# Ledger of designs, part 17: designed miniproteins, single chains, continued (4)

Each design is a single chain, and the fold is of that chain. pLDDT is the mean over its residues in the fold that is shown.

## One batch from the design tools (miniprotein)

Design m12604
Fold by ESMFold2-Fast:
Structure m12604 (fold): chain A 105 residues (1-105)
Amino acid sequence: DEREKELQELELGIISGAIMRELEKLEEAGVEIPDEELQALFEALKNSDIKAAIAQAVKLGLDPEEILRRVEEQLQKALEAGLITQEQAEAILERVKAILEEVLK
């Protein structure tokens, strides 16, 4: 289904964007990230493995609350732009929250 593919690409884009923005903030603060751990993050994103990408981002020291906040902000913008429905935005947000809860155990 072409619509499911578009939604999956949007979800990945929003989550990837949130992670990359927090990564940039960490680098601006002078934090050096090990190449092996950074490579694992990029491989997860390349493979559209959202769970592995979020897990690796948290392992790198990215703030899980800031990742969630950025995802919420981008979902709100996508909703206002008519790119997703309220139900789709809520489903994506719940999925990200569930992954963060599992990773933080």
Scores: mean pLDDT 83

Design m12605
Fold by ESMFold2-Fast:
Structure m12605 (fold): chain A 91 residues (1-91)
Amino acid sequence: SAKELLEEAEKLLDEAEKELAKAKKALEQGDYDKAVEHAKKAIELAEKAKELAMEALKQAETLEEILRAIGLILRAIGLELDAEELLKRAT
């Protein structure tokens, strides 16, 4: 259902944010290998969350579900951009 897809997408985005935070800390400490590892994981999680949120948007039956799906898609795009910028700085 759209609700289940939205819940899964949100959990993956929460994990992506934690991985991005780990990547930022590693970069600040000069641990470029760990920064790259965590940034790549953040990108992977955000991409999967975006796919689930886009599928939820297709299955959405209410305005609330549509708006929630759009919000999660935008959040995923933002996380991907932040993680990709960090990856460029670490490589």
Scores: mean pLDDT 90

Design m12606
Fold by ESMFold2-Fast:
Structure m12606 (fold): chain A 55 residues (1-55)
Amino acid sequence: SKEEELKELIEKAQLAVAEGDYESAVEYLEKAVKLEPENEILKEALEYAKKKLKE
C-alpha cells in the first residue's frame, strides 16, 4: 500500500541519516515527498538532508 511504501522510505531515510549517508537519505526522502507532496514534515526533512549533503 501507499502507507507501507511511505513507512519503508522514511525508515530507510532515517537509517541513512544515522549512517551519515545524506545522499541516500535525499533519494529516499524525495520518493517519500512524491507520495505525500502536501506533507510539510517530509519536505523539511528533505531540505535538512540536502543542507547536510552540501556541508
Scores: mean pLDDT 85

Design m12607
Fold by ESMFold2-Fast:
Structure m12607 (fold): chain A 70 residues (1-70)
Amino acid sequence: SVEERLKKIREVIKSDPELQKEVDEANALSERARQAEAEGKWDEAIDLGTEAVLKILKVYMKALEIIRKE
């Protein structure tokens, strides 16, 4: 199931300090995007939000690659 796959991805991320750091950085970018949106800085909010999404996708792809090698 999708839920079981996501659970395994999250477990891999939690066990890998490098991947966890990337998640933390993506969360910081998301908070900055929300702040920019609240200030009416739409272009900055879109750029920061896009960067955060791409960072999370990259982390998930790396976690999937780790799972594939096991």
Scores: mean pLDDT 84

Design m12608
Fold by ESMFold2-Fast:
Structure m12608 (fold): chain A 67 residues (1-67)
Amino acid sequence: MKEELLEKAKKLIEEAVERSEKGDVAGAMRLYLEATELLQKAEGLSTSDALKKVTEMASKLIQEKLK
């Protein structure tokens, strides 16, 4: 169960980055919020800790795509 939630959160973050790159900022934000909720459920994180983790993962994906 936890592994499925973590995998789903990662895919949502990847899709959010792609939507943001295409200019769909609203769609990207929705996916980031869903990923945050899944990380809270999977890892038992606070909202602020889950948001930090999502931001960190998104930043790494963006930097990897730019290089």
Scores: mean pLDDT 79

Design m12609
Fold by ESMFold2-Fast:
Structure m12609 (fold): chain A 55 residues (1-55)
Amino acid sequence: SEVEKLVEEYEKKLREKMKTAGLSDEAIDRYLARHRPVLEAMAKADPEGFKKLLE
């Protein structure tokens, strides 16, 4: 779905930023898992606004 695709793109971008900040893969995975429901809700409520977060 569009929501799933947007969340995946955001998580990929955030993962790269967190890796450059020196976080472990385990810490990143835990953070993303905790925040995924919020990201899905945001992408579902405002897909166009969510796309701006990918810029």
Scores: mean pLDDT 82

Design m12610
Fold by ESMFold2-Fast:
Structure m12610 (fold): chain A 103 residues (1-103)
Amino acid sequence: MEEEQLRRLAEIIREAGGSDEVVEATVEAVRGAMALARAQGREEGAERVAEVALEAAERAAEEGLDGASVAAGAVTAAGAAAAGEPPERAVEAGLREARRAAE
């Protein structure tokens, strides 16, 4: 499930014009956030990190933001979720960062 979410995240960033370097860095950052959630004893939290990263990326791409901005949103959402923020707030934080990065 998590690997499928990371694969879909990579596809969304590439479709939005993100470079392979941006895709690799983003997937690594999200995996790091998932590992942090697991290390804190939150196995469900690791899956949630991947889900919110993907959701933020999907919403940013739907708004027509570029691949680098979409990636920034995904990383921010993943970090917020790993820090224990509720999914809806993590996605909102990611989307705000994606919009800011696109400025």
Scores: mean pLDDT 84

Design m12611
Fold by ESMFold2-Fast:
Structure m12611 (fold): chain A 58 residues (1-58)
Amino acid sequence: SEEVEERLLERLAKVDPALAEEIREFRKTSTPRELAQRITAAALRVIGDELDGKPPAA
């Protein structure tokens, strides 16, 4: 999952670099499992919005 994690983080950084930076800092203090969970959750939200083409929220 480490390779997948890095790829997801790179995609995240393209859309939300601030979030990616936060996750990088979290990485220093957390286990790979927790890191993977956090990256996956964040990436899913971003990808979901992109795939669906959601309009801007109110």
Scores: mean pLDDT 68

Design m12612
Fold by ESMFold2-Fast:
Structure m12612 (fold): chain A 84 residues (1-84)
Amino acid sequence: ALADEAGREAAERVKPHYPELSDIAGRVARAVATALLNGDISPEEVRKVARLAVRTLAPNASDEQIDYITEVAAEAALRAVEKA
């Protein structure tokens, strides 16, 4: 599924930089891609929703880590939807 592809891409991209956040990145990308595909969120809301999810799942992450994971997850989700 496209959402699963987004999750895998985000996790793989994050793993070499922040291995402890790799699973969170994958979960966030999959959830955001699913919401986009269902029409529950607009493309303009993707980064806001992804950032909230990252903060919720990784409360001890630094702002730099949150920003990085948010961008990776958002980009993976948007790319997956463009393939649909």
Scores: mean pLDDT 85

Design m12613
Fold by ESMFold2-Fast:
Structure m12613 (fold): chain A 55 residues (1-55)
Amino acid sequence: KEQAQLEIDLAIEAMKKALEKAKKEEEETGKEPSALEIVKEWTKIYNELKKKAEE
């Protein structure tokens, strides 16, 4: 319900921050983050939160 929707919104914001941090680390250290892996991990979390919202 509303609480579960807020958790989804927070997860989206957390994903944005994680992607920004990974990009910043790539620029500073030269270590390339796997954007595909990051997206897959986020999708997994989103699907779990979506199941909670189903309640």
Scores: mean pLDDT 70

Design m12614
Fold by ESMFold2-Fast:
Structure m12614 (fold): chain A 109 residues (1-109)
Amino acid sequence: DYEEWIKKAEKKGDKIALGRAYMKLGLELLAEGKYEEAIEYFEKAIKLFEEVNDPEVGRAYFLLGEALFKQGKYEEAVEYYEKAIEKLDESDPLYKRALENLKKAKEKI
């Protein structure tokens, strides 16, 4: 229950926990094809992770790129895949996926 996770994180004032809760809700919405709502929650997660300098921001950038790509917003998807690559460690499986998806997005422009 993502709403319960969000409520608990807000009650604690834990920005990292709240960012993670927004990421979980965004992922569920993305899986349901609700791309506009998924984008909103990934943007909320990014803002929280940026405020605390949490490296999970790289994963949030990647997922925002995915949602933008699904909407056909290829130029914006390129921007967020590039931001994800800057923040993700090269050993992270998402780094390779970001490189592959960046190439695909650039081919659409």
Scores: mean pLDDT 87

Design m12615
Fold by ESMFold2-Fast:
Structure m12615 (fold): chain A 92 residues (1-92)
Amino acid sequence: GEEAARRAAEAARAAARGANAAPGINGAVGGAAAAIGAAGAVAGALAGLPAEEVARTAADGAAGGAEAAGTEAGEAAGRAGAEAARRAAEEA
């Protein structure tokens, strides 16, 4: 529940920082999308959604960010978000 949500949010912030460390606007877009996905996961966990739904929400947000950015930074953010969602699901 709450622990999984907190970990998802922390991992999303780490993913966003990683994406933003890459120069250029595409990294920032990927990081923002990953953070939005993680925020949705956090909200879902707090609302009592199953861990697998929380994980899917975060992974979908991260993947969308990576696709939109179309860069290595976006791909890195997408992978980090998906890993964070998987860990959050395992902890829930």
Scores: mean pLDDT 57

Design m12616
Fold by ESMFold2-Fast:
Structure m12616 (fold): chain A 90 residues (1-90)
Amino acid sequence: SKVLEEIEKTSPEVLAAVREAIRKANENADKIPGSKIVSLLTAAAIQAVAGDVEGAIESFRKAAELAKKYGNEEMAKIFEDGARRLEAAS
């Protein structure tokens, strides 16, 4: 809890970008194919909170690739936008 609070204080912009990307993805949750994308989004959130911005970006990119493989271009765009926001906030 205290560690998460310190990370939020030092990287509030990065955490905000991750939260926004997850929020937008959740708005289209019924279009997400299977549990693997959910696992990658969870990994991205944990990595961002832990200060592993590069890992969070990679997890979002993997989620986008998986969404494209399943033909869900809308979700792929959301995950790509999330990765770009994390890069801009870094």
Scores: mean pLDDT 67

Design m12617
Fold by ESMFold2-Fast:
Structure m12617 (fold): chain A 85 residues (1-85)
Amino acid sequence: AEALAKAAKELAEEALKIAREALKLGGKKALPLAIAAAILAIGALFLAEQALATGDVAKAEEALRTAKEALELAEKALKLAKEEG
């Protein structure tokens, strides 16, 4: 449980970092995806923190899934931002 929550936190922090890079570069198509990625990453961080506090395996798994989704969106946003200029 704790290991899953820690993994989720690390992935969410990475997703947020990538989303911030995409936001700095800008781009009309990239911007909505970067914002969505940042929101999901923040949500995953809160879920991971709750899982760490309570030992809830289901919340840890939910945090990990949300963090993975945030990372995929952040990477897509960054790619679009670089392609848009």
Scores: mean pLDDT 82

Design m12618
Fold by ESMFold2-Fast:
Formats: sequence, structure tokens, C-alpha cells
Structure m12618 (fold): chain A 80 residues (1-80)
Amino acid sequence: SMIEKVKKEIERLKKIAEELAGSSDPRDRRFAEIVKEEVERLTKALEEAKKNGYSDEEIQKKIREVRAESLRRFREELAR
């Protein structure tokens, strides 16, 4: 199900954030903050989807919006 896929993605991102936060590279630690924000946004989107009865299509759209914002932030960080 879409809900299960989102939950698995949140778990995956949490692990990535932990790994990056443990890095000796200051840039990796800044990336960890961006990934952590993505986790928070996806978690909120999942909760809203459950409360409002979003269709799989609406859930996918919301995930894409969250992902687009995270990618924008990563690109800004890479340009520093």
C-alpha cells in the first residue's frame, strides 16, 4: 500500500539522517538537517493523509511536493 511505502521511506531517511549527523564532515551534518526536515514533513503528510482520507494519487502528489522542496534545499547547500 502507499501508506506502507511512505512508512518505509521515512525509516530509510531516518537512517540516512543518523549516518550524516555522525559524519566528521560539517557539510554532511548540514545535509542531515535537510533530511531530518524531510522526515518531519513526510510524517506530517502521512498523518494528514490518514485524517483526511487521501487517495493514493493525492498521497503521491504530496510526497512529490515534499521531495521537490528537499531537492531544492540540497542544491542550495551544494552551491555554498
Scores: mean pLDDT 84

Design m12619
Fold by ESMFold2-Fast:
Structure m12619 (fold): chain A 58 residues (1-58)
Amino acid sequence: MEEAKKHLEEAREVLERSLERGRELLEEGKIREAVEVEAEGGVEAMLHVSLALAELSK
């Protein structure tokens, strides 16, 4: 249970960092880089969610 919560917290942190970095890149006019950072953050967050689900299955 604690392990699942930790993975969800990690997913949230990844999303928060990716959104902030993406916003900075958009302000700089680097649209492609912003999309790439947000997409990569989404994939990383999805992996953490998958780990949380795996912990709930134990």
Scores: mean pLDDT 82

Design m12620
Fold by ESMFold2-Fast:
Structure m12620 (fold): chain A 59 residues (1-59)
Amino acid sequence: SEDARRNIALAEERLAAGEYAAAMAAAWDAVKVATQNGDEELKERAEELLREAKARAAA
């Protein structure tokens, strides 16, 4: 759960900085960790960040 939170925070920082590829990587790691730990709320947040980073990278 703490690893998922760290990766969510990193994804948010990278997304805000315009580093979309790095944000996608961090968000993906957060999804994986949250899924393994059963953290449904963190998984949803990480999936949202992953979608947002992908959309921004495609623009």
Scores: mean pLDDT 84

Design m12621
Fold by ESMFold2-Fast:
Structure m12621 (fold): chain A 68 residues (1-68)
Amino acid sequence: SMEEKLQELLERLEEVRREAEEAGLSEEDIINKMEQVALEEVMRLAAEGWSDEEIEKAAKLAKEFIEK
Protein backbone atom coordinates (compact mmCIF):
# COMPACT_ATOMS: atom_id res chain seq x y z
CA SER A 1 0.00 0.00 0.00
CA MET A 2 1.01 3.65 -0.27
CA GLU A 3 1.10 3.94 3.52
CA GLU A 4 3.48 0.96 3.83
CA LYS A 5 5.76 2.39 1.11
CA LEU A 6 5.83 5.81 2.80
CA GLN A 7 6.71 4.14 6.12
CA GLU A 8 9.50 2.17 4.40
CA LEU A 9 10.82 5.45 2.92
CA LEU A 10 10.97 7.10 6.36
CA GLU A 11 12.57 3.99 7.93
CA ARG A 12 15.21 4.02 5.16
CA LEU A 13 15.96 7.71 5.79
CA GLU A 14 16.29 7.05 9.55
CA GLU A 15 18.73 4.20 8.79
CA VAL A 16 20.79 6.50 6.54
CA ARG A 17 20.86 9.18 9.26
CA ARG A 18 21.98 6.67 11.91
CA GLU A 19 24.71 5.17 9.69
CA ALA A 20 26.00 8.63 8.72
CA GLU A 21 26.04 9.75 12.39
CA GLU A 22 27.92 6.57 13.38
CA ALA A 23 30.43 7.28 10.58
CA GLY A 24 31.06 10.74 12.08
CA LEU A 25 29.70 12.80 9.18
CA SER A 26 28.88 16.49 9.71
CA GLU A 27 25.24 17.57 10.08
CA GLU A 28 25.41 19.15 6.58
CA ASP A 29 26.82 15.93 5.05
CA ILE A 30 24.15 13.83 6.82
CA ILE A 31 21.39 16.06 5.42
CA ASN A 32 22.90 15.97 1.91
CA LYS A 33 23.16 12.16 2.01
CA MET A 34 19.56 11.80 3.23
CA GLU A 35 18.34 14.16 0.48
CA GLN A 36 20.19 12.11 -2.15
CA VAL A 37 18.69 8.83 -0.87
CA ALA A 38 15.21 10.39 -0.70
CA LEU A 39 15.49 11.60 -4.32
CA GLU A 40 16.63 8.13 -5.47
CA GLU A 41 13.74 6.43 -3.64
CA VAL A 42 11.13 8.90 -4.96
CA MET A 43 12.45 8.41 -8.52
CA ARG A 44 12.20 4.63 -8.03
CA LEU A 45 8.52 4.96 -6.98
CA ALA A 46 7.85 7.07 -10.10
CA ALA A 47 9.45 4.34 -12.25
CA GLU A 48 7.14 1.78 -10.55
CA GLY A 49 4.12 3.70 -11.90
CA TRP A 50 3.05 5.79 -8.91
CA SER A 51 0.94 8.86 -9.77
CA ASP A 52 2.37 12.40 -9.81
CA GLU A 53 0.25 13.24 -6.73
CA GLU A 54 1.60 10.22 -4.81
CA ILE A 55 5.17 11.13 -5.82
CA GLU A 56 4.66 14.75 -4.67
CA LYS A 57 3.28 13.49 -1.34
CA ALA A 58 6.28 11.15 -0.85
CA ALA A 59 8.74 13.95 -1.72
CA LYS A 60 7.07 16.40 0.71
CA LEU A 61 7.00 13.81 3.50
CA ALA A 62 10.70 13.01 2.99
CA LYS A 63 11.64 16.71 2.96
CA GLU A 64 9.67 17.37 6.16
CA PHE A 65 11.31 14.36 7.87
CA ILE A 66 14.83 15.47 6.87
CA GLU A 67 14.23 19.09 8.00
CA LYS A 68 13.08 17.97 11.48
Scores: mean pLDDT 83

Design m12622
Fold by ESMFold2-Fast:
Structure m12622 (fold): chain A 92 residues (1-92)
Amino acid sequence: SKELVDELADYLQSLAAEGAVIETEVEGGEVKITISGLTPLQAIALALALIGFGLDGLEIEVKISGGTVEATIGGLSKEEAEELAKRLDAAS
């Protein structure tokens, strides 16, 4: 839902404020978000939080690679995907 996307954006923006590096890629109605600059424990904690968004109904796929977490969000309109990416890019 839009509300879950907004909550996710707020959460990721808070991580960027604490020094995480966020990169986004938009492909139609999907946004791939790469969060790096994390310790391995921070990456695990972030991945668990993102899985929680999926359990709440967000179309999200999560992958961990060391200190990097990749999240792919689906089910968005092109405009919603572009707005999410813009919000996260502005926070980085």
Scores: mean pLDDT 82

Design m12623
Fold by ESMFold2-Fast:
Structure m12623 (fold): chain A 55 residues (1-55)
Amino acid sequence: SRAQRLHDALEALTPEERERVVKRAIEIGKKENLSDQELLDVFLELAEEEARRRA
């Protein structure tokens, strides 16, 4: 599920990286007037991208 993928991606991040991802997702959501489902998709993409940067 998307929620499981988000959980797994966030668990790979440090608290600072998690805070960065959350802040960026909220900024995009406000700017683009996203629905909760659209915001979750953006959050997942940002979290997985940040996790990949650590590798």
Scores: mean pLDDT 79

Design m12624
Fold by ESMFold2-Fast:
Structure m12624 (fold): chain A 58 residues (1-58)
Amino acid sequence: MAKEEARKLIEEGLKAQLNGDEEKANEMAEKVQKLVQEGKISVDEVQELVAEKVQELN
């Protein structure tokens, strides 16, 4: 579940950035960082999810 939570947060953050909602984008990024700090997801997994979502938006 933590990986799916991070995936949704990353997607929402990227969509917020595309819509010019900087505050929402930062909020989503902070939530992902908390999941990493809590040990629920690794930094490598976050980077992979971000790369996947960036490619989808291309």
Scores: mean pLDDT 80

Design m12625
Fold by ESMFold2-Fast:
Structure m12625 (fold): chain A 79 residues (1-79)
Amino acid sequence: SDLIKQIEELIKEIKNEEVREKLKEAKEYIKKKKYEEAAKKLDEAYELASKDESVPKELVLEIDILAGLARIMAAVSKL
């Protein structure tokens, strides 16, 4: 039914929004040089995004790249 399709679309939209919010929070942590906190948020975003085919591949790739960068910067900041 049209109602079930609308509910399914809304659920996908909510999940995509959660991923985008975590990415935004991670970018704010990176800006504040809180790389460990950024990496944790990006790992949470990646777990949600990689399990949901409705999340754009470009968004998953951005999260993965930033997670790698955050880990490198966190390691360098401890040297």
Scores: mean pLDDT 83

Design m12626
Fold by ESMFold2-Fast:
Structure m12626 (fold): chain A 59 residues (1-59)
Amino acid sequence: GQAALDALIARAQALADAVLAADPSARAEVEQIGDNRVRLTITVGGETTVLEADARELE
């Protein structure tokens, strides 16, 4: 549901903020890529990590 999606987005943004606080040269982006799916893209030291989660898998 929307509440689970909103919680997932908030958690992804908190993780992005933590990464940027630890390394100001890092890049982090949070995207909603589906009705229940969020993508977090983190670039640190030239390495890009993509994390995807589905809000329905957290129910």
Scores: mean pLDDT 80

Design m12627
Fold by ESMFold2-Fast:
Structure m12627 (fold): chain A 77 residues (1-77)
Amino acid sequence: NKEKAEELYKKGMEAFDKGKYEEAIKHFDEALKLDPNSPRAASALFTRGLSYKKLGKYDKSREDIQKGWDLLEESAR
């Protein structure tokens, strides 16, 4: 559901801004599963990656950052 994904992207960003990194990851994970092709997906991947880095999960952080760049490159094609 596109509308539910949009709401979850916003909740993820709000949680990140409040330093609630685990909540941010949860919201972005659900949003990306509902609408992986959203215009917000690359931003969500970068912010989820930063949230993983804040929690010391460096492997997951690098994976999300790479996926975000890959999505932007595909969109520019």
Scores: mean pLDDT 84

Design m12628
Fold by ESMFold2-Fast:
Structure m12628 (fold): chain A 55 residues (1-55)
Amino acid sequence: SEATIAHAVAVALRHFAANPDWSEAEKEAVIRRIADALGLSEAQKAEVLARVRAA
């Protein structure tokens, strides 16, 4: 759902704010881990990644 995608984005951004030294690869791995934990599809994972990168 939109709410689940928005929640995943918010969680990812919170982790990134706490860890500004993380590489792009590490940030992408964290996004995938969050999305997998929430049961998101591959298309929804791509949407989370796109929104996080646009933030």
Scores: mean pLDDT 82

Design m12629
Fold by ESMFold2-Fast:
Structure m12629 (fold): chain A 86 residues (1-86)
Amino acid sequence: QENAASALSVIAQKGTAEQIEPYVGDLVLLLGHENQDVRENAGLALGNIASRHPHLLEPYLPKLEHLAKEHPDPYVRLNAAAALGS
């Protein structure tokens, strides 16, 4: 999981929209992962996607907004908010 999150983070930083698009859903899922490092890497990767290819996050905005506002773990809320660019 951590290796996958690290690979996805690199793709998010340097990849084209076409390379990133199939992995956006996996990154959103990893925000709720049990491993803190995986959650943090997923949050940072989504933040990079929001900066470079914001349209790729459009299908996931309701999920990210829900996590940022309503998730019981404040760390998950922070990572989701970072992905939204706030």
Scores: mean pLDDT 74

Design m12630
Fold by ESMFold2-Fast:
Structure m12630 (fold): chain A 89 residues (1-89)
Amino acid sequence: MSKEELELEVRIGVLEIQAAVNRLAIERLEERAPDSEDLRRARELVEEAIRLLREAAESEDLEERERLIEEAERLVREAARLLERAEEE
């Protein structure tokens, strides 16, 4: 495995952990605010990020893997922002 391939695999792993943490936060907040539009959107973004990370892990094209990882990073960041808004009511 090249250094570049290893660095991308590490990035995927870190993002998978971040997505899992966000998913747990969404589930906890949904118990208090089940009709929250921000929480529903955050869930959709996290699910899409997880899908993109799976595609990145299976791709043999380093450029495609990096683009998928960058998109997943964007979605995880937006989901985290929506979670912060939901916590502030």
Scores: mean pLDDT 84

Design m12631
Fold by ESMFold2-Fast:
Structure m12631 (fold): chain A 60 residues (1-60)
Amino acid sequence: ATERQAEAVKLANEGIKASEKGDYEKAVELFKQALLAGGADPETAERNAKILAEIFKKDA
């Protein structure tokens, strides 16, 4: 449980950095891996990963 949570957080942080760098493809993949590590199903992980990558890509 603890190791899974640590891995999910690490992948999410890498996804945020990739999105900030403009690497949308890498950000989506990293967020998807983070959500899967956190226990999301594949469909939910893919959908939410794309949403997260778009959120962090856009400066408000």
Scores: mean pLDDT 77

Design m12632
Fold by ESMFold2-Fast:
Structure m12632 (fold): chain A 108 residues (1-108)
Amino acid sequence: VAEELARRFRGVRSVDEVAEVLAAMARERGVGLEDVLEAAILLAEEEGQKEEAIEALRRALEAFRRAAATGDKAAAREFIEEVRRAAENASGSTGVVLRWLAERFELA
């Protein structure tokens, strides 16, 4: 799922385009937030994004998995902070995907 999602995210230019890709994938198969995070890491590596962005994404994925498994509120906060950090340091299609992620969690 993550590899196919990363492929479809190549060349996205807006948050709306990210939402359209996700809606299409959801109609064909289930897509979870973990799939989006894994796809964002693959896309960031492919695009040669800053080390800070890739590291923040890996920390976000780890924090998300921990929060999902345990209900730990601190892990959930760490996830949100690392997504924002990654979004601030990423550009191109990766940057657009991360803006979509950050917007989803601004109130969470």
Scores: mean pLDDT 79

Design m12633
Fold by ESMFold2-Fast:
Structure m12633 (fold): chain A 64 residues (1-64)
Amino acid sequence: MEEARKLLEEAEEALRRGELERAAKLVVQSAKILGLTVSEETLEALARSETAIRAALHDLRKLL
């Protein structure tokens, strides 16, 4: 849980800097720690959409 939380905080910071690809990768790593399966296609979609990354961050925080 603590590692997943740290990754989500880093993802938010990356998102604030406009680093969408980095934010997407950090979100995917957090999701994997929480036991979620994430495809390469999902990672690519997240990297192209700030809105999708924000939605994923919100959903993953509910699991913490």
Scores: mean pLDDT 80

Design m12634
Fold by ESMFold2-Fast:
Structure m12634 (fold): chain A 79 residues (1-79)
Amino acid sequence: MERARKLAEELLKATDPEKVLQITRELMRVAPEDPELVRDALAKAAESEDFDIQVIATLGLIGAVVSLPQEERLALAKA
């Protein structure tokens, strides 16, 4: 949990696509520890005006969503 929170804070401050890619990979690795926090951080990064950051965050978000319980994933798919 602490590790995911620190990575989420670093992601929000990162403006370099290579740094965003590194943080996103690490967030995906720790996603099982706090999937909601990781999903929210990646969703915010996916709204970036930088196309490279937007693509990296969106791919990370897809990976993070598969860590959610089946019930929550089904609810998101229906929305």
Scores: mean pLDDT 69

Design m12635
Fold by ESMFold2-Fast:
Structure m12635 (fold): chain A 59 residues (1-59)
Amino acid sequence: DLDRDAELSEKVAKLYNEGNWEEIEKLLAESDPEDRKRIESMIKAIENGKALRAELAAA
């Protein structure tokens, strides 16, 4: 479900930007296994993006 995945991605990005790890942990605990994999994948993508931007800023 593409719409659901998009909504989940937006929610995860918002919580991550807010530094609201308690709500991220709640979301993970309340999600089914497939949604948990999506959330973990999105967090990983955000971290990789931040690492790349930090590398570019340091250059």
Scores: mean pLDDT 75

Design m12636
Fold by ESMFold2-Fast:
Structure m12636 (fold): chain A 89 residues (1-89)
Amino acid sequence: MKPGAKVTLEIEADSPEAAQRAARAMVEAALKVPGVTSVRIRVDPEKNKATVEVEATSPQAARDALAAMIEAAKKVPGVKKVTGRIEEL
């Protein structure tokens, strides 16, 4: 089935450990949202960055996933920057 929307959330942290913890928290938050169909993760420990990409069945599910991931990332000590976007598919 073609997904309804795609979410990308990128974080920048002050340490590789903070980036890894934020990535894990974002994935766990996204997986709890109804309508999320896939979650992909990339961590760049040398740049203290993590990216989580989510596909959802609807734009609303995508918005819910983005909100949940942003809240989860902000709760991780050492996260400095959070950047998110939604694309309709």
Scores: mean pLDDT 82

Design m12638
Fold by ESMFold2-Fast:
Structure m12638 (fold): chain A 92 residues (1-92)
Amino acid sequence: ETEKIIKAAEALKEKAKEKLIEAGFSEEEAEKIANEAAQELLNAALVEGKKPEEAIERAAEKLKEKAIEAGLSEEEAEKIAEEAKKAALEAL
């Protein structure tokens, strides 16, 4: 259901923002990166028709990419992306 996909996107966004702030990003930067990842999830699931689990994986990849672009190490970005992915999967 669309409601479960929206909840997964919100869970991913909340966890990503939390972990990015913990990693030293400003609230504004963390919100921007987390929002871009959540939008990728919504686009993949609702526009492209991907399975929720596949949409979450695409969002996690987007989160990792944006975190690295913002100056985080690949290892830290991957860890944050996996934690956000887990939160989104648990929200389904």
Scores: mean pLDDT 86

Design m12639
Fold by ESMFold2-Fast:
Structure m12639 (fold): chain A 135 residues (1-135)
Amino acid sequence: DILFSVKVLIKENPYGVLYATMIAKYYLKQGKYDEAIKIAEAVIELEPDNARAYLVLGEAYFKQGKYDEAIKYYEKAIEVSGGKNWRAYYNLGLAYLKKGEKDKAIEYFQKAIEVASKVDPELAERIKKELEKIK
């Protein structure tokens, strides 16, 4: 049982949450979305303010085509990061595009640019150029 093994890893190791998050990202890359979800849920059970775990949940649901669930978890990632998570805003934009809600997508891409510009101006310019292709 992946969930049991991950809970043991977190309990027995001071880096357990970091390792669990890395394993969840590995399962995302392998297309094992249900396993990534179980691991990310185990992380948030221990650390309910872990924005990275909420991003993994959102990405897993997004890749399964479950855009409403993806939106829910990206919004949670924004909430627990105090609005500083540009990736969550960017991923919200992608999810709203998939739902055909272009105006909401543009709004969230603009938020991603605003947040990214404070930490990486070159990244903000790249997101801005991608946004111009959607408009």
Scores: mean pLDDT 85

